# Designed miniproteins, single chains, continued (2), part 67

Each design is a single chain, and the fold is of that chain. pLDDT is the mean over its residues in the fold that is shown.

## One batch from the design tools (miniprotein)

Design m6311
Fold by ESMFold2-Fast:
Structure m6311 (fold): chain A 63 residues (1-63)
Amino acid sequence: MSEEQKELAEEAQKRALAIAAKLSSEQMHDALVRMAEAIKEAKSLEDVEEARRVLEETLEEIE
């Protein structure tokens, strides 16, 4: 990944962990696995940004 993709992926992971903190143990595991796969499968900067956007919307739903 480029430096920019790496920074966005790290930011997305941090937000995924924040969501996981609000979930039950089982839901937390599923959310972390899903986010890790999305970040690893990101082939472009746009894919990482899309994953980040979905993560932000999910955080708003949990609040």
Scores: mean pLDDT 64

Design m6312
Fold by ESMFold2-Fast:
Formats: C-alpha cells, structure tokens, sequence
Structure m6312 (fold): chain A 127 residues (1-127)
C-alpha cells in the first residue's frame, strides 16, 4: 500500500526514496507524479526543506502537463491535485496526512491516525 511504501522510505531514508523516484523516469507521467508525491510526503515527515524544494521543482513540469499551470502557488494543493489527476487518491491523502502530522509536530508512528483528518481536508481543498 502507499502507506507501507511511505513508512519503508522513512525507515530507509532519503537515498531509498530518491532511487524510487529515479526508477520512474521514462515511465508514464502518472507514475512519475505518484513517486514525486510520495517524495513530498516523505519530505513533510522529515521536515527537510531542501527535499520539499526538490519535490516542488520536480513537479512543475507535471503541473504544466496535467493541470495547465506554469507556477506552483500552493504546493500541497498542487501536489494533491496532481496525484488525483494521476489516479492516485491514496497517495494524495498521504501527502495531506504527512503535512498535518508535521504541522502538529507528531511522530511518524501516528501517521495512520491522521488519514481520516486528511480525507476531510481533501474534501475542503476540492469541495
């Protein structure tokens, strides 16, 4: 599941998630967006601003291709919208859950508990 993949990346660290992202190069835009959205969720869980900047920069071409936008003004909304457009709703929910967890300064072990709140926030972002 996307939740188990995200937990595994958190345990293995940055190199493992970046290798996964690199492995999707040359695949469909939807698969590349899925990998980059998981990387964004990983970056929120670690609180690493450099990884968030890398995720945002890497998603700009996909925002142009899939959403018709040239600029990411709201990163969470844009990465969630991209994941939904790519057919990866569970990954979109995990991005929101990871951000909520980081904003509330909660440990990664509580991530699953934030999934229902993330689903509520998804409905708020796309009413």
Amino acid sequence: SPLEELKEFYEKGREAVLKFVESTRGKTPAEQVRALALFAAYAYLTGDETDLIIAKTSLIPFANILLGVDKIEDFVKTVVELALAAGHRETAILVIAAKILRDENKPVSELEKYIPKAEEELDKLFP
Scores: mean pLDDT 85

Design m6313
Fold by ESMFold2-Fast:
Structure m6313 (fold): chain A 71 residues (1-71)
Amino acid sequence: MAKSLELLKKSAPYAPELVRHTEELIEKYKLSPRNQARLLGRMFRLISDGTPLEEAKEELEREARRLKEEE
């Protein structure tokens, strides 16, 4: 996992900021380990698609809320 994040930082300079935002959402919504994995998967897809940082943050917040409602 750590190695994949290091590679992502080189490919997308804003990736560390998005990772931090995703971790804050996990703590804010107290997501289960299953939903943490789903949110991280969404984050990686947004980075891979070249989604702008602010748009990616908004999409992750919507996904985190949706995942919490499923619990």
Scores: mean pLDDT 75

Design m6314
Fold by ESMFold2-Fast:
Structure m6314 (fold): chain A 107 residues (1-107)
Amino acid sequence: MAEELIKEGEKLIKEKRYEEAVEKYLEALTIALENKDLETAIRALKLLVRAAEKLGVPQEDIEEARELIKKAEEALKQGDDEKAEEYLKQAQALVVGGLNRVKREKE
């Protein structure tokens, strides 16, 4: 399921349908986190951050999210799945907050 959502998101990115791609990547990230599939969660979150950048989320928020993802990858490499999950959830919250702000400012 999460891999299919990632593939759908990638197709939407090629079509420049960034808002719809964000929805697919958020769903994929949620499923991966629920299943403790941290590798897929990292991949979905990296793609989400790229789509959020295209939608105008500030570069400062994008860079902070990328640093949190890097910390999650390092924690996962060390076998600290709990710490990796915490960093991924922090990055998700930051990106979602940025997306909601952009949507509100454009409306």
Scores: mean pLDDT 86

Design m6315
Fold by ESMFold2-Fast:
Structure m6315 (fold): chain A 85 residues (1-85)
Amino acid sequence: SLAAQAEQLLAQAEQLAAQGDYVGALRQLGQARDLALQSGSPDTIRLTADRLQQIADTLSRSPDPLARQGGRSLRAEADRLRAEL
């Protein structure tokens, strides 16, 4: 299902972010967002928005300016995704 695919991409993004691969994480998160919206499922959209916010919060605590910028972008994406609910 689209929901299961979105969840797998979110898990991969978390692993990439933990490894410091923020570019890879952002790419996977973008795909997860697109699948969540395509699913039309409010539960999948909420789950995806919550995961985006969690990763954004982690990145915002980074000493790396690039990671913090990524965190701001993800928070904006989470807000946009919630607006679809």
Scores: mean pLDDT 82

Design m6316
Fold by ESMFold2-Fast:
Structure m6316 (fold): chain A 82 residues (1-82)
Amino acid sequence: MKKIFVKLDDGSVVEVEGETPEEVARKIAEIIADYLKEKYGLSDEEIQRRLERTLPVLEEGVKRIPDGATLTPGQLGALGVL
């Protein structure tokens, strides 16, 4: 299992846990998608395209970061997911 904290631009912190890096990455992608739609007003098409690109990047990132780590807005931006 792996547990990661996601910090959003509004200062919110969301705890994400899963049995596999792929599960954790998917949950993080869903949180980001909801945040982008709510905060930036992105279209469903743009969100869909970002998720398709984001999932492999997040899966790689989740495999490489330690359990209990926090992903900041800057790190999410550097991964191209924000």
Scores: mean pLDDT 75

Design m6317
Fold by ESMFold2-Fast:
Structure m6317 (fold): chain A 100 residues (1-100)
Amino acid sequence: MSQDELVEEALRLVEDLLVGLYTLGSEGRWDVARALAERLTRRLLEVLAQLSPEDRAAVLREAERMRARFLDHARKTLPEDTLARMEALLEEALRRLREA
């Protein structure tokens, strides 16, 4: 894939993570949500490893913006306990992406 295609794939994986955690978390399916987060985080790490340092940094900045927008929406729609569990899974995933 081109670098542009890899950036687009990485951002799609971030969106899939956010939407998947929202859907599964809303349904109380936390075992499935954790498995999804692990699988998508691993795929994201593989894609990020193929990016230039500049494109990697750009993806991480956009992922953080996407997380912020997602959490703003989730705070208005989800119960506090559900939101807290989702925030914990997202923080773990994004920490792993930043540390790689």
Scores: mean pLDDT 86

Design m6318
Fold by ESMFold2-Fast:
Parts: sequence; C-alpha cells; structure tokens
Structure m6318 (fold): chain A 91 residues (1-91)
Amino acid sequence: MSEKVKKAAELIKELLRANPNLLEGVIYLGRLGDPELIERALEALAGNVAQAAKAKLTVFGVDLSPLADLSDEEIREAVRLAFEEIVREAA
C-alpha cells in the first residue's frame, strides 16, 4: 500500500474518532461482520470523503483537503484500511 494511502487512512481515523456516532457505527458494522453491509457503508463513506476533500472542507475539526490529491480508488483503499484498524483496536 502506498505511503499516501497510509497517511490518508490515519486522517480518516481522526475523522471517525472526532465523531463518536460515526465511530460507534463503524465498530458496530465490524462486529456484525456482514460483508454486504460493510461494503455498502465503506463505499458511501469513501464517496462522502472524496467530495469533502475536493471541496477542501474541514469536517468535525479535521481538514480533509490533503485527500484532494488522491484518486477515488486511493480514498476507497484508505477508508477500508481505517475501518480495519478501528475494528481491530476495538476488539
């Protein structure tokens, strides 16, 4: 995985931790272990992150503008990595 994707995943983890409701939802999805629901949720999150990044928005105090240089594929990879690490940390 590229260094850019790893740094993006850390920023996405900060975004999730800044919103307790999102963090709890992510952990809940990981505990359910439903691959279809997980995939749909991660695609929705990646799409929202990509749009916010291109708009150079600060969301819950986290500046997403550094992610504007990533492709939609790299953002999807970063969101998946962030999800996997958050779920692992909560176990």
Scores: mean pLDDT 84

Design m6319
Fold by ESMFold2-Fast:
Structure m6319 (fold): chain A 93 residues (1-93)
Amino acid sequence: LEKKAEALRKAAEILREEGLRRADDPAEQAAGLRMAEFLEEVAELVARKDFEGLKKLLSEVFKKPPLSDEELKELIEKLTKESEEVIAAAAKR
């Protein structure tokens, strides 16, 4: 879990830096910064093992009923994989 939280935090940092570089497009900058904040919040909840807090956050963001434990696990794996892809892409630049 701590390794997954670290990947999420690192991806959030990269997205924040990329967002700040888009100062010529305020809408894209705002969207990037919001995504970075979302990933940081997810990372903190994963690191704390606060899965009830994470279910509430995801329910609010996606406007869906609270996720099952299995759905939550699948979403954490998906977000972790996407975060690792962001990190790998940034490392090649």
Scores: mean pLDDT 76

Design m6320
Fold by ESMFold2-Fast:
Structure m6320 (fold): chain A 76 residues (1-76)
Amino acid sequence: TVDEAVERARRAGEEKARELLRQGASAEEAARAAAETAHRTAMELLPDDVRVTRARAEVDAETGEVRVEVEVARQG
């Protein structure tokens, strides 16, 4: 389902950010990579009539907390 694709994409982004933070990447670098990974994963999983309208990630440099948001809309 679309909801399952969005959740999978969100989690892929979160995992990417956490891995980069463990490797010593900055919060900015981790957030960028998380958003890119979430967007790519969503595009791979979503049906042809649904598009990604927004993929965003926030990383707290102090706590390592990661938040990923994916928004989608029907095309046509």
Scores: mean pLDDT 83

Design m6321
Fold by ESMFold2-Fast:
Structure m6321 (fold): chain A 85 residues (1-85)
Amino acid sequence: MMEELKERVLKLLKELLEKYGGGSKYATAEAAFEGQLKVLLYGIAKKRGAKTKEEAEEAAKEATEEEKLEAVKEILEVLEEELKK
């Protein structure tokens, strides 16, 4: 359920941005989500043996739905911890 998890992540990112007055390097919750997803998929690509940025970007495009789902869940977990209180 990628779409449902993505919506939950975006909701928490909007809450975080509102709580801290939008001082984030990301102008929108959507931009913040895309940035975090890119970083995590890059990490997965590196674990698969990608040695260059170009190789990591290519491998990230070929990430399985399971790997993408895992990355989104990791973003959600981090955001839930940041917003705990």
Scores: mean pLDDT 70

Design m6322
Fold by ESMFold2-Fast:
Structure m6322 (fold): chain A 88 residues (1-88)
Amino acid sequence: MAEKLLEELVEMLKKVAGWDEEELEKFREKVEKVVKEASEKAGLKPEEVLRALLLSFKGAELAAAGAPEEEIERLAEEIRPIAEKMAA
C-alpha cells in the first residue's frame, strides 16, 4: 500500500506544483527518507505517514482552489492523530 500512496502523492505534486519528472523523482527520494525516519521515531507505519502527507497536499490544493473551509478542516482532523504521535 505504501507504493500506491507514494504514487498518489507524486501525482498530486505534479498537478499542484507543476514539477517535471526529474523534480518529482528527487522529491520521491526525499519523501521516502522522511517517511522512514518518522515511522521509526514515532512507531507509525510508513503508510500512515504517507497518508498524512497526501492529505496535507490535498488540503493545500483545496485551499488554492477556494474549497469550503469545512473540507479543509476535515482533512486536518485526519492528519491530527498522526501529527500528535510524531510530536510525542
Scores: mean pLDDT 71

Design m6323
Fold by ESMFold2-Fast:
Structure m6323 (fold): chain A 106 residues (1-106)
Amino acid sequence: SSLAEQAEAAVDKALELLLQGDHAGAVRAALEALEYLSQLEELSDRQRGMIRFLASVLRDAALRGLLSPEEIQRAIELLERLIEKEKNEQLKRYLQEVLELLRSLA
C-alpha cells in the first residue's frame, strides 16, 4: 500500500482505539500515522486535517500524563519534521504549541 493509504489506515485505527478508551493504542497508532505523513512530499488539505487530529491525540495524552518518555521523544522528532516542511501557517502554529508542551515534559 502507498504511504498515504498506510497513513489513512493508522488514522482510522487511532480513532477506533480512542472510541474504545485505549489511549495507549491510540498514541501508538497516531505516532505511526505521523511517521507516514512526515514522508509525503506534498500534503492535501485532508492530510493536514489528519495531522491536526493526530497532534490533538498526542496533546490530550500528554496533558493526561499518558505518554512514555520514548513516546514523548518520538512525538517531538515527528512534529519537528512536520513543522519544518509545513506551509500552512495555522497548522504550523498548532504543531508548534503541541511541540512546546511535549518539550516541557521531556
Scores: mean pLDDT 90

Design m6324
Fold by ESMFold2-Fast:
Structure m6324 (fold): chain A 57 residues (1-57)
Amino acid sequence: SDEFRELLKSSGLGNFVDFLIKMGFNSLEDLSDEKIDKVPGIFRPIAVVARKKLEES
């Protein structure tokens, strides 16, 4: 969603917005361990870092 995009940009993750949306992450809830495990391994670190920054905001 647009809210998730703005949240990522505000957290310094603007460069990863398109990748996270393309991988099916549209909210903080979508950054669950189950969903992260289903994405290609190369993108898992990006999803984990995004979740950590959003939880620490």
Scores: mean pLDDT 77

Design m6325
Fold by ESMFold2-Fast:
Structure m6325 (fold): chain A 79 residues (1-79)
Amino acid sequence: MEEIKEEILKKVKEALKLLEPIVQEALAAANPAEQAEIKKGWENTQKTPEAMLKAAKTKEELEKMLKQAEAILKEAKAA
């Protein structure tokens, strides 16, 4: 179970690293109101995976989260 959690966190951290330059570019191009929304969204994106992993109780939940993490990483690599 912990091995699956580690794999999910690893994929999420990779996705976040790939998205960080994109977020910075978006912030540079955004007006002050848009910058506030982007920052809030980025903070929520960073906090959500750890909270979800802490709440997960079953292997089925973790497998679902792993698939989502893989999808997010794929999107981050494509962006």
Scores: mean pLDDT 76

Design m6326
Fold by ESMFold2-Fast:
Structure m6326 (fold): chain A 100 residues (1-100)
Amino acid sequence: SENEEAAKKIKENLEKVYDKLIKEFESRGDKESVEYVKILKERIEIKLEWLIKNNASLEEIKEFAEEVYEQIIEFAKTGKVSQEIIDEIKEVKKEDLEYI
């Protein structure tokens, strides 16, 4: 279904974002932030699966993805992630949401 395709694309794009953040925090020895990103990933995957099982609209899936990207960007800012990485995350968000 279109909803399953959209959720799959969001999951794939968010995986790229999680990988960038995990590498950044690992390079700093920030084990707490690495663990937080891994927990956030798991929670988001559970919510995406729930949305698909409940036949959420394409718009609801898009709104959820927008909120997730915003939460990730704010966490990255709070964690003092470089502006370069934050800009890369914003670019992934644009490409992801243009698909939907």
Scores: mean pLDDT 85

Design m6327
Fold by ESMFold2-Fast:
Structure m6327 (fold): chain A 67 residues (1-67)
Amino acid sequence: MQEEADERVARLEEEIKKLEENYKFTIEGAKSLPERVRKVAIQAAKDFYEKGKERLTAEAERIRAEL
């Protein structure tokens, strides 16, 4: 049980790192876009990253609490 929970938490932490890398990638790609489109793309990527990070962190905390 606890070993599986620890593995699931580690996976969620890895997914958070992937979200951060995807966010950085989107910012770099957005630099070539027109200003209006760039602002929308960056804001969408930031929102996606922040929401994803919150969701995954909450799930990891839930797994730890229910162990």
Scores: mean pLDDT 78

Design m6328
Fold by ESMFold2-Fast:
Structure m6328 (fold): chain A 93 residues (1-93)
Amino acid sequence: SKLEEIEKLLLEIGKILHEAHKDDPIKVAAVTIDISGIYFHASLKTEEGFEQAKKLLEEIAEYAKENVSEEDYKKIEGLIREIEKLLEEMLKE
């Protein structure tokens, strides 16, 4: 399902951010909470849920731009754009 694909992409973002902050348990926990929130809102399959998920994804993109390498940021940005495309496709169902 598209929701299962979103979960896999979110876990890839989480892996990159967790590795960048592996020595900071508070940042690791915050990333996990944010990713869980995106998945939760997407799982509601409502217009409002998809808009909230997109907002949280943009917040992760802004955070990553300031807190990871340029290479890792570009990977995260690409993953976010793939998730946003899946959210738009789910909204049209």
Scores: mean pLDDT 83

Design m6329
Fold by ESMFold2-Fast:
Structure m6329 (fold): chain A 71 residues (1-71)
Amino acid sequence: SLGEEAYRILDEAVKNKEHATDTGVRLLLAGVPVEVVQEVGRVLNELSDSEGIVTEEAAEAAKRVIEEAGV
């Protein structure tokens, strides 16, 4: 499902120490709706580290946004 693919992208972002902006682009290219990607991007930017690298906390919060959006 799209939700499973989005979760995989977020898990890989944490594992690979990916920048939040790059993770947002990957979600958009995977087919996550733009409105959901905008909200995920907001959460990722708020909870990522000082260099914008996706943390486990940021990824978990983003997964919740995706689940609540029904993706």
Scores: mean pLDDT 87

Design m6330
Fold by ESMFold2-Fast:
Structure m6330 (fold): chain A 85 residues (1-85)
Amino acid sequence: SIDDMRNFLEQVEKLIPILEEIGKRAIENKDTGLYRNVLRLLREMRRQLREIERQARELGDSDLARRAEELLRRVEKVIEELDSL
């Protein structure tokens, strides 16, 4: 539902900075298990955000689509940053 999509976007927005911090700490502490788990969560969020953007566009909800696209770019940036460390 649209409400489920909106709720997911709110949760993603809150979790992005937390996962970025945890991922950086995992790298600093050489915790490869935690690092892999953080990347798996970020990649799953990326997959779900792409699906939400597609569905929002099909429904004609331009605001929902734009927000999903913005969060998708933020998740992709964090993944690239962590992969480069």
Scores: mean pLDDT 89

Design m6331
Fold by ESMFold2-Fast:
Structure m6331 (fold): chain A 93 residues (1-93)
Amino acid sequence: MIRRYRITVTVTSPHPAAKKEKVFEVEVEIREDGSVEMRSDDDFLKPAVEKAAREASEKGLSVEEIAKLVEQYTKDALGDKNAKVKVEVEEIP
């Protein structure tokens, strides 16, 4: 059975000109064979999402472990250790 999840990534920038939260959504599909497909409409996050999906498929990661990879790769993509990244997981039918 295919399990679907939404990972909501909230980024809070310390940059004075960008005191706004940016919210990104990543759709995750985990199949019975452990293969993982992930999709984001944000071009900035696409490399992080693709990298996380590949690692998740190779290692058979849980959705919570996938969320941690998305958090880490998003921080890496930002290049700013002071940026706050929050991830939330929601199962979608």
Scores: mean pLDDT 75

Design m6332
Fold by ESMFold2-Fast:
Structure m6332 (fold): chain A 100 residues (1-100)
Amino acid sequence: MEAGRLAREGGELAARGAALGGPSGSVASGLALRGIGSGIHGELGARRGDYEAAAEGGFDAGEAGREAARLAVTEEGRRLGEEGARLGYEGGRLGREAAA
């Protein structure tokens, strides 16, 4: 699996989880921005062969997904956050392995 793609998909799912299941206001918005930004960072890192950046973006997207799941007040938001965490952490792991 491609580390950058997984980081981006994980970040997008984390953002959706935060938007659909997280608390309203700045907390949900900040978490969604973190997910998207981390996913983009990971994808851009992978595209330029910077697998350390790909790993960092993937793990940050995974953390955003885990936090979205933790804060979720709906089952749908929780599931999206959990899936975002799974994809982000997998992207981070693959990026770290490629950087070694």
Scores: mean pLDDT 79

Design m6333
Fold by ESMFold2-Fast:
Structure m6333 (fold): chain A 107 residues (1-107)
Amino acid sequence: GVEEVARLIEEAKRLVETARTPEELREAVRLASEAIRRALELRDDESVARALDVLGMALNKAGELNDEETIRMIMEAAMTVVTNSENRQLILRAIGLQLQAIGELLD
């Protein structure tokens, strides 16, 4: 339910904030991606938005770590929102995150 999704988002956020290695950051992205999948099934747009916030934080950290694999995982999670959400604002936000991630990979 919504409470379980909220716990996944909170744990993912904590892991992003404390991550020192690419492996720790990938675990955070995996949890945020799982939260997105579940929130989309529940049609919980607020939780999708919060999980996208966590992915944005993870993208900034992945850029600092030069971690292309994590950046690609974030792009895949954002694509899940683009293909499965009916919320125009969330779709546009996810597209923005994908474009930011592509920019990081091209540098």
Scores: mean pLDDT 89

Design m6334
Fold by ESMFold2-Fast:
Structure m6334 (fold): chain A 87 residues (1-87)
Amino acid sequence: SSLEEEAKKLLEEMKRILEEMEEKFKKGTLSKEDLEKYDKEFDEISRRILAIAFELERQGRVDLAQEILNEAGEIGKRFNELKKKAL
């Protein structure tokens, strides 16, 4: 479905943001402005993923919704751990 395709694209975008942030952290180039930008982007993507997962559950696609939320949760955990280290 279009929702599944959108969710997969959003999960890949979350991974891309995390990878960029990790690379900048390793290079010592991760700025406060970068952190604020990534936080905003991540929050926006996370809200959309939650909306998609809710609609998928409503449609009876519970296993897919759970898979999407679990993957987003793992990426989010890594993002928050990296953010704490950068502060």
Scores: mean pLDDT 88

Design m6335
Fold by ESMFold2-Fast:
Structure m6335 (fold): chain A 74 residues (1-74)
Amino acid sequence: MQQTIRIPGVPEDPSSLSDEEFIEWALHAAAYIREQRPDMPDEVIRALVLGEARRYRPEVVEAVREALDAFFAA
């Protein structure tokens, strides 16, 4: 995927974030996208955020996915 999304709170060195900080960033990113595009399905927002997570912190992707599932279920 070649979509460039400017997500707030992304530092220049995402690999220097803690796992908790990165998960928090992903939740903020999902909330931001949902606010900007309220007609976009949760599945698409989740896929976009997980795509960025896989790019920067692939080892935390499963934790990010679980956090996003909980976020959208609330």
Scores: mean pLDDT 72

Design m6336
Fold by ESMFold2-Fast:
Structure m6336 (fold): chain A 113 residues (1-113)
Amino acid sequence: DAAEAELRRVAEEVVELVKRGRLEEAKELLARYLVERMGMPPELAERVAEILVEGLLATRSAEALAAFVERLLAANGVAPAVAEAIRAQIAAAKSDAELLALLLPYAVAEADV
């Protein structure tokens, strides 16, 4: 739908900014989308954007990405057996933009504490 297509477009722009080292612009773009389109409070949106940009930076190393995902799922109180299925879905992601979209609900849950 239109909302899913818009999230994918924003995720692709955020990924490109991160690849270019423009981290503050990536965080600002993502936080603005979360506030304006998803109705998140600005403080929560800023924390979610920071977590997701950290996740994108972790994609530079398989070990770093695995550690980031493990920390994020543990912070969300996800049971180990359920976490295995989520990790498999993350490993099957076809792009960093898809990875960002998959991580979004877990980043929101972590940021809301």
Scores: mean pLDDT 78

Design m6337
Fold by ESMFold2-Fast:
Structure m6337 (fold): chain A 61 residues (1-61)
Amino acid sequence: SEYAEKARQAAREGNPDLAYSIAKEALERGDEQLAADAINAAMETGNPEVSRAAAKGAAGL
């Protein structure tokens, strides 16, 4: 999905704030699948800071 691609880009750039924003936007739209896609994409890059930020955004924190 577009959210997964953006999350991968955020992880590649080392940008946790961007990953958080992407995941939170998906959650606010009520689309749990888009939020999950963003988290999974961030986790696949192996950047723990970005992965944590995506998870926090998807949880609405």
Scores: mean pLDDT 74

Design m6338
Fold by ESMFold2-Fast:
Structure m6338 (fold): chain A 83 residues (1-83)
Amino acid sequence: MVEVRTVEEALEAAKAAIDEMEREGRDYVTLRLRFPTKELAEKAAEAIKEEAQRRGLAVSTEIEGNVMTVSIARHEFAGVEPA
């Protein structure tokens, strides 16, 4: 579990986890972040989702109090038939 104080620190931790996932050739990584407040955790969750979306990655966030669990996965979008 990583203790973070800002949305920027949380985003840096998420980026580091993505880099580790890619370095290890894994399709999945889970990260737990502890925040000073639940509001800050919610703001960080949105920032992390936007970063994952920019990279074409799936992301799931769960917040319990001031702790956020982030799961990031590589996935293919299989819902579209080929043209």
Scores: mean pLDDT 76

Design m6339
Fold by ESMFold2-Fast:
Structure m6339 (fold): chain A 55 residues (1-55)
Amino acid sequence: MDALIAEMQALRDASTDPDLRTALQQGIDWLRATGDVEAGQRLLDGAREQIRWHE
């Protein structure tokens, strides 16, 4: 879980998209509250795909 949160934080901080930054922060907060690593991983994978399509 800590590694997943750290990776989401790094992606949030690297992003210039305010909506993506907000979504990643909400995902981090939700993951900290629930501990659902599987759902957190899916959110991270989706965010990475979104960034890839904009490069």
Scores: mean pLDDT 75

Design m6340
Fold by ESMFold2-Fast:
Structure m6340 (fold): chain A 98 residues (1-98)
Amino acid sequence: VIEAIRRAQKEFDDTRREELEERLAASSEEEREELALKALAEVLKRAAEILGISVEELLKKLKEMFEKKAKEANTEEAKEALEEFKKLLEKVEKIIKE
C-alpha cells in the first residue's frame, strides 16, 4: 500500500507538481486548499490503480493503518495527527465522489 502511494506521489511530483505550485501561488487561501485536496485525490486514485483496488478501499486501508500506527505511538501528538488525517481523508472522499 505505502509503496503504491510513494510511486503515485513520485509520478505526480515529476509531472504535475510544478504546475500545481504555480497555480497555488496565484490562488486565494480557499482555492489553495481545494487545489491541494484535488492533487491528493489524484495521487490516491493513481495509487489505487497501481494496487488494483477501488479508491474507497484504499482510503479505508490508509485509515486503518494510520489508526494502528497512532495506537502504537501512544502520544498526544499521534492522537491529534490521527484526527487531522481522518478529516483530510473525508475531504478527499468528497472530491473523489464529484
Scores: mean pLDDT 75

Design m6341
Fold by ESMFold2-Fast:
Structure m6341 (fold): chain A 120 residues (1-120)
Amino acid sequence: MTELEKVLEELEKLINSPDPDFDRIAEVTGRLLALLQQASVPDQERALRKLVELIRKTKDPRLAAFLASTILAMLNSLDLPEDVKRRIAAELKAVLDADPRFTPEQRAYYRAQIDAVLAA
């Protein structure tokens, strides 16, 4: 198991906790970003897809919002090919549009952030 796979497994376990530790989730997410900056493009795409899937799996709307913001930050900071950015952004948009836990104001905010990432 790679270090990246271990960190993703740790993050999934924290997110699936009945009382999620947001400070610990933020710490593990920071370690994930550092690993992704050194990872191959296929590994970056797999990790980002896993984070999008975790938005669907979490029952906590605050954690769903945190994950959406984290994915957007990663899309902005990682040197990803344009086609990969567009695929992940499209998957994120589909998840946000289908999720009734997001308010119209939150959806508008995230759509604007996705558009900004794709314009860069």
Scores: mean pLDDT 84

Design m6342
Fold by ESMFold2-Fast:
Structure m6342 (fold): chain A 104 residues (1-104)
Amino acid sequence: SDTLAFLQKVMDLVRDALARSRERRLRPGDLRAQLLALGFSEGVVREFLENLYLKEKNGKLQTEFWDVALTGDPQKLADFLRSLGLDPSNLEDVARALAGVSLN
């Protein structure tokens, strides 16, 4: 599935970024370029970088997103997005979860 392949890339990027951040090896410019290449907006990338060290900043949604992303299973991420009423094949819906936007 093109959707699952895309979600796998998002999860791999998040996992690598968190690992590099803990080792003080994270290069924000490279991470920004990779997220933009996946189609995310500057606003989403800024929120992601701000929240990378503060995974609970946007409450339960942000915390659950990070925990699911760290599983490395794109099907679990797809199922998580569907549980929130989001479409895992829609880049904007994935961007909302990545940025930790409230889903009232």
Scores: mean pLDDT 72

Design m6343
Fold by ESMFold2-Fast:
Formats: C-alpha cells, structure tokens, sequence
Structure m6343 (fold): chain A 81 residues (1-81)
C-alpha cells in the first residue's frame, strides 16, 4: 500500500496532468461533443472526491481507489482530445 506521502505526490502529478487536459478542452470547448463535456465534468467531480478524501485523512485504500478511477477517466479524456 502506498504511503500518505506517495499518495499526495501522485495526486499532485494527476492534478497537473488534468490542468493541462482541461486547458486543451477549454480551448476547444465550442467544438466538443456533449459526451466529451460530460467526461470533463466527471473528471472534475472525481478530482474533488480525491482532494476531499486526502484532506479528511481517509484510509489509504479508499484514496488509492479514487485515484485509480480518476486516472482511468483522464486516460479516456486524453484519447478524445
């Protein structure tokens, strides 16, 4: 199981990755499909859940599951952009 420090580092890396993808999405916002927009909103929702779980010092297992789910959505978003 990853340490709290490792989880924090991974969250920071994923936040940076999402910020880059979000900037790309916003640049093309008017040309995006409803499905692409929905996926971007889902990514924001999951990031919010990850950040809240970290702030609340929730079990590492729960934080890791949320990170893995967020990463999957980011991978789908990258394929569409």
Amino acid sequence: MPSREELRARVEELEARFAELKARALANWKDMTPEQKELLLEAERLLGQVLLAVARDEPAERILRLIEEFERVLEELEKML
Scores: mean pLDDT 83

